# Designed miniproteins, single chains, continued (5), part 51

Each design is a single chain, and the fold is of that chain. pLDDT is the mean over its residues in the fold that is shown.

## One batch from the design tools (miniprotein)

Design m17870
Fold by ESMFold2-Fast:
Structure m17870 (fold): chain A 60 residues (1-60)
Amino acid sequence: GPLAEEGARLAREAGRLIEEGRTEEAVRMAQEAAKVYEQGGDRGGAATVLGFARAEAERA
């Protein structure tokens, strides 16, 4: 649905920010993606995007 599509779009943007070395912005974008996934009832999607952002922040 629209919220799942929006969450996926924000998650893709977080990935691009990581590729550009903009880790702090990527983490904020991933948090917004997780919020959208939660609003859509997708707890798994929210957990996955937050886990990705956490792993990347720990690597930076």
Scores: mean pLDDT 79

Design m17871
Fold by ESMFold2-Fast:
Structure m17871 (fold): chain A 71 residues (1-71)
Amino acid sequence: MAEEVAKLLEGMVKEAERRFEELSKLIGKEAAEKILELYRKAAEAARKGDFEEARKYLEEAEKIAQEALAK
């Protein structure tokens, strides 16, 4: 279970990396970089079995995305 969640989050990181240019155009480069970093931290936390920490990173990424879209 933990490994499967970590694999899913790693997939999200790779997709975000692949689409970084599109994200940067949509929400700005700074916000896109911060969200990508938070996804990476969430994947790392999940790999360690710390799902509470992973969730906090995902929540922070969501907040940044909402703030960027509100501009």
Scores: mean pLDDT 77

Design m17872
Fold by ESMFold2-Fast:
Structure m17872 (fold): chain A 94 residues (1-94)
Amino acid sequence: GKEYGERAYEGARRGDEEGAREAREAAEKGAKAGGGGAGEAGGAAGAGAAEAGNEGGAEAARGAAEEGAKAEGAGGAAGAVAGIGGEVSARLAA
């Protein structure tokens, strides 16, 4: 749900190891809650990473999306990882 997305976003925006862990935990809890929570958390983490413009945030976003994909088996999370990586790289290079 929204709360897991917000936690993942803030974790990725911090761009540190604890933030990466929080983003992954948010994705896992979102998946367990039943629904698109893991995918929402992955997307939110990517947005946080892009906004922060840092590598640690991008790493957190990828971790959250990977955890969501493992937990739900949903194809959307894997697609989000690819999109997040491209967007972050483009913003950092611009």
Scores: mean pLDDT 59

Design m17873
Fold by ESMFold2-Fast:
Structure m17873 (fold): chain A 93 residues (1-93)
Amino acid sequence: MKRARFGSGEVTNDALGLAMSRLLDARTFEEIVDALRAAIEAGLPVAAVVVETDEGRTILGLGAGMAGEALPVPEALREAERGAEAGLAEYEA
């Protein structure tokens, strides 16, 4: 999935709470990935989250301001390995 979000400023408590509840209820790896994506997009204050699936899909998210940008998997992985603190956006194969 590809979307651009600048997500700065307001974080809605309700949206973040809902996303966290989905994460707690997640039973499959794909549900966990979806819940994490929603939480980051809703403003979960994480520097980066890397989640791999059995298909080799990876979600890299960066806080509320960067969570919506999708990058090609190989490029995003190389950048994450060289500098996790560089702030990679969300990406998905």
Scores: mean pLDDT 51

Design m17874
Fold by ESMFold2-Fast:
Structure m17874 (fold): chain A 70 residues (1-70)
Amino acid sequence: SAEAEALRAEAERHLAAAREAIAQGDLKTASQHLEKAERLGVRLVLLGHEEEARALGRQMQEVKAELDKA
């Protein structure tokens, strides 16, 4: 759906911003962007877009692992 695509795109923009912040050593900004992506993932689940939320969840775990190693 258009709503699921918009929410996923917004979450993916936050994950990209989190990775850029990690590369710059700005772990606080990275954590804030990751949190925003997590909230959008929860919204996708609540709206019944479970497959999109699952794909986003995998990307969030990868970014979290990068942040934990930073």
Scores: mean pLDDT 87

Design m17875
Fold by ESMFold2-Fast:
Structure m17875 (fold): chain A 66 residues (1-66)
Amino acid sequence: KIASLGTALAILAIGLAIDEGVDLEVPFPESVEEVEELRERIRKTLSPESVALLEPLLEELKELLE
């Protein structure tokens, strides 16, 4: 569900950021615009491999928020 998906996204994104030694703030997105802002931040901060792991969760959350 939306809350569980958002929590999973935040935990995975923070874990990947720690692994890559970068600082990434992952607020819980509440709108499509906030999901797109978080997606852009992730793409600029993390490796393509980490982004690929997060993209399905970002897209699913965006679709649930409409």
Scores: mean pLDDT 76

Design m17876
Fold by ESMFold2-Fast:
Structure m17876 (fold): chain A 74 residues (1-74)
Amino acid sequence: DLLKKAEEYLEKAKKALEEGDLESARKYAQEAQRYAGEAVLAHPDDEEVREKAREISREARELLRKGGLSEEIA
């Protein structure tokens, strides 16, 4: 459920970026990362959840970078 929400927000972020709505793209990408993180916390020993959450977070970060919206800490 949480992982599915992360995927849905990632898809919304992609569409917002394609439409030039940088504010919505940033918001949805951040929500995708948040739900992905919550999914991992809910299932800490689930490899499949961890791998999918990692993929969602990576794609969300790439969207934020493309939009010039990221201030990621290393």
Scores: mean pLDDT 76

Design m17878
Fold by ESMFold2-Fast:
Structure m17878 (fold): chain A 58 residues (1-58)
Amino acid sequence: SEEAVELAREILKKYGFSATLDEVIEELKKRGYTEDEARRAYLEASHQIAKELYKKAK
């Protein structure tokens, strides 16, 4: 979900990309998300951040 992706983005931003998939899953599970949703949110958030950084560099 979009909400889970946004939470994953906040976690990655807070940890300066040192957060592991496992840490993101644990945090999202505390918020009521499933492990599968947390994994998808992590992948999507990471992809979005990479795309945004590429565009902002221009």
Scores: mean pLDDT 74

Design m17879
Fold by ESMFold2-Fast:
Parts: sequence; structure tokens; C-alpha cells
Structure m17879 (fold): chain A 73 residues (1-73)
Amino acid sequence: MSGRHLQLAVEILRLLAERGEATARELAEALGASQSTVSHVLRQLEAAGLVARDPETGRYRLTEAGRAALAAL
């Protein structure tokens, strides 16, 4: 992950910890980033097991592993 994407990943994890769940669009709007960039980073975080996506709602949530990773930052 590039340094810019790593920073965005941390901001996404923090925002999900605060809000509980959010869509890629909501995260992009809150962070002032493009939805495509946020979606790309979210897919990487999901592959790493740090977030989970609800296929019914399209909302992402922080996993236990994601919470542990954020607490270690």
C-alpha cells in the first residue's frame, strides 16, 4: 500500500470505529476523497480482514482484528 493509501486506510478505520458502519460513498464524502479511491482501499482492508462488508446494505464495519490494529496505531 502506498503512503497516501496507508494514511487513508487509518482514517477509514477511525471513522468506522466512530460511526459503527458506513458505505464507501459516505466515507468518501466525510474524508474528502474520491469514492473510487475509498472503495479501492476498503477492498484492501477487507482482504486483510480489518473490515467486513454487508452484501445486503453495502455497508462496511470494523472487525475485531480491525479494532485491534487501530488500537496499536
Scores: mean pLDDT 83

Design m17880
Fold by ESMFold2-Fast:
Structure m17880 (fold): chain A 82 residues (1-82)
Amino acid sequence: SRGEIGREAALLGAEVTLLRLLANLKGVKNEELLKKLEEAEELATEAEKALLAEKDLEKQKEILEKFKAEFEKLKAEIKKLE
């Protein structure tokens, strides 16, 4: 449902927020890692914008899956920089 897509998008945003909070708590000052966290926040914003612009449920699912894949790639890069 459209509500399920919204929930999944919200969970992605929450994961980005948690990653940033963890980095702040660890006192991370690595510029490359901080840049990747910023890229993750921008990706979450673009995902929300794209999902809000699309009215077709199947196309919303395709958009969500593409953003989830890009987020997982970025998350793997962030972990390599820790």
Scores: mean pLDDT 73

Design m17881
Fold by ESMFold2-Fast:
Structure m17881 (fold): chain A 70 residues (1-70)
Amino acid sequence: MPKPEVTGATGGAPEHLPEEERERRREIGTAAGKAAAEKLTELEPTLESNVEAGQAGLEAGRKKREELER
């Protein structure tokens, strides 16, 4: 049987984190992912569009983090 052993390399929240921290990380990750996906939809599928999408995701995640810290 195939074993799912993709835990925590990228995009996984560690199990040992407090619940509040896991929620916060999920919110930040969701905001970043949505922004990146939205940017990719707006742009044509090129190498430059991938960089733009990554930048948009980072900015959205940072903004969400600031919002949650206030």
Scores: mean pLDDT 66

Design m17882
Fold by ESMFold2-Fast:
Structure m17882 (fold): chain A 62 residues (1-62)
Amino acid sequence: PKVLAKVKKDQKAKTKEELTLKKGDIVEILEILDGEKAYAKNLKTGEEGIVDLSYLELLKVF
């Protein structure tokens, strides 16, 4: 199923493995890594990387 989430807060990547996120961006969650992190794609930029789940608001699951 496709999982979409909205970014609640700006986040700058600290490593090349992390996503840079802007408040209001929509990401697709590709894999849940643990209780705190997911691997996601930023649909605005096309970039993929690790995101902190606390910065996301779940929008839709299909």
Scores: mean pLDDT 78

Design m17883
Fold by ESMFold2-Fast:
Structure m17883 (fold): chain A 69 residues (1-69)
Amino acid sequence: SEELIEEAAKEAARLAEKMGVDPDKVAQYARDIARRLLERGFSPERAKAIAVMAATLIAVGEKLEEELK
């Protein structure tokens, strides 16, 4: 489970670098989301996929909000 959480963090960090957002921040979002999903009974595969997607979208949303100020 911890290995899967770290895999989600690494994948999210790679996407973050491509999108010009902080990879360490997005990795932490992915860890937190993956852990919560696993605690709620999501399968490891779904938890990883959702965590990577959600962490990336949160970071993109934060960047967009900053640009709209």
Scores: mean pLDDT 85

Design m17885
Fold by ESMFold2-Fast:
Structure m17885 (fold): chain A 65 residues (1-65)
Amino acid sequence: MTDLERLLEAARELGLSDEEAEEIIRELYTRMSPIELSRFISTASREEIQELLREARKRIEERRK
């Protein structure tokens, strides 16, 4: 199982579409490198991954206001 698969599963559990998950991953890459994100995902709990996704989604929504 890849780190990306773990991230996508966490996003699906939050009710996000694959397209929304990709937008959030792209936002995360503006703040951390792929290596940093992979390291976080490999050591983080599911709850920590979901919190990261919620924070990224909130930042995307705030930019649209």
Scores: mean pLDDT 77

Design m17886
Fold by ESMFold2-Fast:
Structure m17886 (fold): chain A 55 residues (1-55)
Amino acid sequence: STRNELLILLYELVLGSSKYVLEHIKKNNGPQEVADEVERGAEEAERRLEELRAE
């Protein structure tokens, strides 16, 4: 469905931007608490992607 196609696009972009942010944190020795929060968001987005692709 169009709804699922748009949500898949959104969550793929969330995963891509999350990877970029995590690399930036690593390069700048940023706080682990922020990295943990970004990782949690990425895991949630991945879970939702799997659900949407299974429909």
Scores: mean pLDDT 85

Design m17887
Fold by ESMFold2-Fast:
Structure m17887 (fold): chain A 56 residues (1-56)
Amino acid sequence: GLDEESQRRLQEALERGPSEASREVAEKLRRIGDGVQRGLELMRQGADREEALALS
């Protein structure tokens, strides 16, 4: 197997290599997804509140 130094160098090369831009894009897409999920939950909670008020 690779020694610890060789594994560390490989890891650093993967982190700063040509895929850096794609990693950044993937992170931004995840953040957008989280925002959409939170928005949907907030709208559902709003609808539940309106329903409760209509029945009171």
Scores: mean pLDDT 66

Design m17888
Fold by ESMFold2-Fast:
Structure m17888 (fold): chain A 79 residues (1-79)
Amino acid sequence: MKIVKVRMPSGKVIEIEVGEKPESIVGAALRIIGEALDEGLTDYVLVAEDGTVYSNVVEALEAAKDGEVLTLLPRSSVF
């Protein structure tokens, strides 16, 4: 289990527990999708602390380290 933080465009930071089980990763991904939709975003990317850009939420969550802060940005802001 790891804790991943996601900084939303609004400045809101959400903490997500990500376990090794597929259900945990899917649940974490759905929470991010829901928070993005709440801020009006359907096309976005997640940027890791090392500058890696992820278009896939599950891939971003799998690659993230414990305690890492991912920044959620509209795709148009990055590409």
Scores: mean pLDDT 81

Design m17889
Fold by ESMFold2-Fast:
Structure m17889 (fold): chain A 50 residues (1-50)
Amino acid sequence: SIDEQIKLLEEGLKYYTKLYEESTDPIEKRLLSGIILLMKQSIKILKQQK
């Protein structure tokens, strides 16, 4: 369901945000920021489908 997809993405967002905060590698931080942005946009799109 859309609700299950949103929940999974919100859990992943929390996980990757923590990795971003703990990372000291500038390349890793850049990649993680891209993943985080994409996940946030995916959640927004899924919420609009409700």
Scores: mean pLDDT 86

Design m17890
Fold by ESMFold2-Fast:
Structure m17890 (fold): chain A 66 residues (1-66)
Amino acid sequence: NLEELRRQEAIEGIEEQAEELEKRLIELAKKEGKTVTTADGFVLKTEEEIREGAKKLRDFILSLAK
């Protein structure tokens, strides 16, 4: 079904954008030595914390894009 394929493509596109955002946030934090604050007010100081925050954001966005 074409409509279902289009929906899957949109979800894949959002996933790729979320992965790109995660990489950029990690690079930004390393380059500038700054902390990133999530929408929940949690301060991300390490690459692992930034990655975890990005995953939560991605899951939230994907739930809205469905």
Scores: mean pLDDT 65

Design m17891
Fold by ESMFold2-Fast:
Structure m17891 (fold): chain A 82 residues (1-82)
Amino acid sequence: MSEEQKKLKKELDSVASDKSLTTEQRLAIAAEKAGIRSGIEPSRRDYRNGLISEEEYAKRVYDALRNNPAFKDIVDEFLSKL
């Protein structure tokens, strides 16, 4: 496992284990933390400018990460814990 894969897994595991958060809050917080690794800069800009919702941005982040073979299993494991 690469250092970037280890960092993503640690960030997502931290969010998944926070029992004070709802499933929706975990999805939103994890997407914000992982967004930089998704490479979807146009979608991040659109979210920051209010052109897309937080839910739509989160969906795009997860779709982009799952399309990367290096991150797919890590993201799928995170989503299975919610």
Scores: mean pLDDT 78

Design m17892
Fold by ESMFold2-Fast:
Structure m17892 (fold): chain A 96 residues (1-96)
Amino acid sequence: MAELELPPDLDPDKVTQRGRVESPDRLRLEITIDKSKVSKEEAKKMLEKAFEHLEQAARDSGLRILRREKLSDDEYRLVVEAPDGTRVEVVLKIED
């Protein structure tokens, strides 16, 4: 199973992360920035940097990037595929 580590630009005290096995070949990882602990400007900057770091970490880990999407200013999505065919969906978002 392929798993991406938290980017160093994310403060663990200011984010929640949830991993979920949706099926044996499909995993979901959600990283949510707690906007009550950071300003909106900091949250957006943290989100963008974290997304760039996750994309680079996926490439460095030999994962194939299938999809990279900016769903909104407050949400980014990355879909990667491991060499064994397992797909991982990573969602980075700011709390509403």
Scores: mean pLDDT 73

Design m17893
Fold by ESMFold2-Fast:
Structure m17893 (fold): chain A 76 residues (1-76)
Amino acid sequence: MEEYEKKALEAFRKALEAKAAGNYEEAIRHLEEAERYAIKAVESLKDEIGEEEARRLQEAVREYFEAQKEKLREAA
């Protein structure tokens, strides 16, 4: 779990750096990587928080990252 969280945070940080530099396409790629690891991190929590809560959280994660990527695609 900690490894997926670390990878998600690293990818998210790179996405923010790319966005600040105006590299929207690169920012989108990093957001896709962050989303992938964030979903895996939540999946690894299912035994602690319950399957339904993990599913709801995964849906929220997907919705958040898709909205961020859509905004960047429109700006590019």
Scores: mean pLDDT 82

Design m17894
Fold by ESMFold2-Fast:
Structure m17894 (fold): chain A 76 residues (1-76)
Amino acid sequence: SDLEEAERLLAEAQAALAAGRYEEAARLAQEALRLAMRAVREAETQEEVARAIGLALAAIGLIEEAGLGLGRPGEA
């Protein structure tokens, strides 16, 4: 399911972040966010909505952390 795939991608993103692979972590977290948001839209129960929202929030946090690790090539 989209929920299970998002959960797997989040675990991979977390591992990539811990390893300092910020570009990979951001990419995996972005994919997890996409699937989690789709799961929210398609959820039929309150439990599914809560789980999907939790995964989406976790993915956003990972994207932000990975982005900080990468820095910005523009003006500091």
Scores: mean pLDDT 79

Design m17895
Fold by ESMFold2-Fast:
Structure m17895 (fold): chain A 60 residues (1-60)
Amino acid sequence: MELSPEEIEEVEKKALKSLEKMREDIENGKLKDLDITLEDVDKSIEQVKKIKEEQLKKLE
């Protein structure tokens, strides 16, 4: 099933919020036990934005 444009935007918004929170938690040292770096989080944010662009193009 294809997501609507509104659903795609909502999913991206939630994903970006979660990634921003994770980035903040890494900066504050809350995630020291995870093998996740700020670079990994930044790459994930970039990937989420790229996926959104591709999904929106398919709906045109």
Scores: mean pLDDT 74

Design m17896
Fold by ESMFold2-Fast:
Structure m17896 (fold): chain A 71 residues (1-71)
Amino acid sequence: DARALAERVRAAGEAALELAERLAEEGREEEAREFLERAAEELEEAARTLPPLAAEVAREEAERLRRRAEE
């Protein structure tokens, strides 16, 4: 089910943001940034092999993670 896969990809992006937020709140801002950048790269690579709907969600989540890393 392409929709279920897209939901899992979105959940993975949300989990990555939550972890990064916790790291930043603990004063681990550099680790949070590095984690977000790596997670975004992994989602971008995954999008190359995912079905269209899941690939679109993966790219959206990757962009969201990159934007958070820039803050």
Scores: mean pLDDT 85

Design m17897
Fold by ESMFold2-Fast:
Structure m17897 (fold): chain A 68 residues (1-68)
Amino acid sequence: AEEERRRLTEQIVDNAAKDLGLSEEEKRRILEEAGGDPRTAVRLIARYIDEKYGLGVAADVEIPAPEA
């Protein structure tokens, strides 16, 4: 069901946010762009992080503080 896909997508984004310190705004944007598709959410998260942080290397050196 669409609601189940949306819930799963939110869970994926929430887990990534906790792991990587995504802001509420970043979570909102990814959720909106994913359109309730968990696979799209994973791709968006991976691309966002790869482009901005360079994966694991940048995560330790250049992690922005969470907004709240």
Scores: mean pLDDT 67

Design m17898
Fold by ESMFold2-Fast:
Structure m17898 (fold): chain A 70 residues (1-70)
Amino acid sequence: MIEGLNEEELIKRLEELGFDKETAQKFIDDPELVREALKELGLEEEAEYFSRLAKMIKQGRADGAAVRAA
């Protein structure tokens, strides 16, 4: 099954790349920001990966709220 990473796990991965926890949380809230930051570091593949992952986490929360008991 496709679980994806939790917000905490994504923060850990971003810390591995040298970002602070607070900055990592901001990146999750704004996937375009993480994409730009990682591209500035020359990590274009990482930029795509983390941007997509942050977007999936954000969408997953929205989908869960939208799907009440039908």
Scores: mean pLDDT 69

Design m17899
Fold by ESMFold2-Fast:
Structure m17899 (fold): chain A 66 residues (1-66)
Amino acid sequence: MSLEELLEELEKLVLEGKASSEEGKKLVQTLIDLGLDPELIDKFGVALATGDRELAEKYRRKLLEQ
């Protein structure tokens, strides 16, 4: 699974209210294991959960650059 596909799955889980589920936690850990910044992953999730689409896209781009 590509990094872009993993971020799309995380977005889906956050929007479904499942970010704190076992599946959501496992996906976040997979992103961390790939070398992504845990703080940046968290900020991306918060932006998605609060409906701030512009901020979410900004953090998504930063995650894809890592």
Scores: mean pLDDT 82

Design m17900
Fold by ESMFold2-Fast:
Structure m17900 (fold): chain A 59 residues (1-59)
Amino acid sequence: SAAEAAEAARKGAEAVRRAGEEAGASQDTIDNAVAAVLAGKDAKEAEDAGVRQVIALQS
């Protein structure tokens, strides 16, 4: 549902921001990663995008 997608995107975006800050990533890098999570069309897509962005920021 749209509500589930929005909730998953919010949680994913918050996790990405924390991971980016912890890794010392630039604000532009964090903002781009957050935008990728928020572009998710459903809850699973947003969750998967969030996980990928967190891994990328920690690598």
Scores: mean pLDDT 77

Design m17901
Fold by ESMFold2-Fast:
Structure m17901 (fold): chain A 97 residues (1-97)
Amino acid sequence: MEELKKEVLDYTEEAIKAEEAGDKEKFHLYEMHAMMTAFNLGALAGSVSEEEFERAKEELLRELKERLGEKAEPYLKPIRNSLEFGRGVGELNRKYE
């Protein structure tokens, strides 16, 4: 869990750096990795309570804002959506088991 949170932060920071450098290929690559990692984090959270998931989600979004500032704003909604979608898939997998 904590390792994936760190990866979301690190990939988002790398996406911002690539965008600032005008490197569109690296920007898209790191943006995709950030969203995919957020999805995986959500999927692993499929077994936790809704309240626990909401707290973890808000904590990650807060850490993104604190670490990356205003440049994180375009990523907050995609990361939130990826976390929520991932959790939904994780819950379905648990029910199928």
Scores: mean pLDDT 82

Design m17902
Fold by ESMFold2-Fast:
Structure m17902 (fold): chain A 60 residues (1-60)
Amino acid sequence: MVTLTAVTKDLHTAIGAALAAIGEVDGARVRVEGNTVTIEVPDDPAAIETARRIIALHEG
């Protein structure tokens, strides 16, 4: 598993990132703590790339 963590602007954005990860990456596990989202994905290049894209769209 590869773990990616991002601080977003608010709880709604963090939840949005978590839901996107669950919807787009099979086997993804997510944790939301305040405005911080943690996404764990399989050690697969496609899954990692998708998770990085989700982070980029939701961070800041």
Scores: mean pLDDT 83

Design m17903
Fold by ESMFold2-Fast:
Structure m17903 (fold): chain A 86 residues (1-86)
Amino acid sequence: MDEKELERVVKAAIELGKEVAKETGDENSRINKLIEEMKKAKTPEEKLELARQLVLDILRNPKVSREQLIKAIAVAIDLIGLEFEK
């Protein structure tokens, strides 16, 4: 796994999570908790797993706009790519 690519994808996931939390008015929710855990994560594997959980929570949230869902799908594709790089 490329550490630079992982940090890029993690940053994209955090920014997306912040935008979604603001859009949905859900500033004290699981999304914000996942963002804070991602900031505290010490290993690449922890960051990747937390980013996956964040993207899944966004994709399952019925209040998320189409534009944010498209962004979440893009981040999900990047995360899948990182998992298949052995």
Scores: mean pLDDT 77

Design m17904
Fold by ESMFold2-Fast:
Structure m17904 (fold): chain A 80 residues (1-80)
Amino acid sequence: VEEVVELIEKETDAEVLRAVSGTIYNDKGEEVELVAVWLRYEKTTAEEIEKALLSHPDVLKVAVFEFGNELLVLVWRKKR
């Protein structure tokens, strides 16, 4: 979870309010880390956050949900 938070804070002006992660298993029994990040932003767009996260080689998928000036970001990461 720390790598996702650090990447967001390094690449954007977003303030991370809360971050949690857990291990889930896909339909093939492979381990995937699901990271949920709740953040607040002023100038960074949802698209910029998604692009920064997708640039990471272990990121499989990103979903961003907008709540005014706050975002919920869900990140599916490959476990190694």
Scores: mean pLDDT 74

Design m17905
Fold by ESMFold2-Fast:
Structure m17905 (fold): chain A 67 residues (1-67)
Amino acid sequence: MDPEEEYEKGYREGYELATKLIKQGKSLDEVSEAVGREATRRGEEGASPEYLRGFVEGGTKALEEAE
């Protein structure tokens, strides 16, 4: 899988996680912490740097849209 595909996968999954938590009524701070914690966990389990960059950026995009 190339770096662009990994980034796009991460972006979708990070956005979906953040959106799910926002819809569950979590605060923006709680969602931000959850995205960061999950990114760290996935990195420790071997996720690529491009995937992790996408994951954090996708989560951040969902948070920005919720303001």
Scores: mean pLDDT 84

Design m17906
Fold by ESMFold2-Fast:
Structure m17906 (fold): chain A 77 residues (1-77)
Amino acid sequence: RLPLRSRREAKGAILLLLGEEGPLSTAEIAERLDLPQSTTSRLLRELEEEGMVERRPDPRDPRRSVYSLSDTAKLEP
């Protein structure tokens, strides 16, 4: 299906969400976008490989990782 939950549109939504509310964990992104965690994890991995997002330790729970926009995704970092 090609609507808001397509892979391309989901990646765009993740980038927009991280720009507005990031950094966020995989579980938080999945909850906010109403996506399965497995799908969200795969999309985040692809965005990391594209240089669009960075993974960092979560300051609220150092056992977790959070994702934020990379310098490549930011026009004004």
Scores: mean pLDDT 72

Design m17907
Fold by ESMFold2-Fast:
Structure m17907 (fold): chain A 80 residues (1-80)
Amino acid sequence: MIRSREELEAWAEDLKLSEKVRELLERLYEAMEKASERVRVLAEAGLGVIEIKLAVDPDVPEEEIAEEIERLLKEVEELT
């Protein structure tokens, strides 16, 4: 699981993702960190957790990957 920006960058480089997709993943990671602070407060009260699992298929066009990440980013931003 990705725990830092460095791990995210290494993961994206290993998958040979474009700079555009890497920028979107970094923004998603930042949005998730911001959302996780609120989820932590809810979890300490015995409530749920937010988890996003991304599986990137190298055969999928980068445009589709970018669109899906942008959709997830919007959903996470709505939680903040």
Scores: mean pLDDT 60

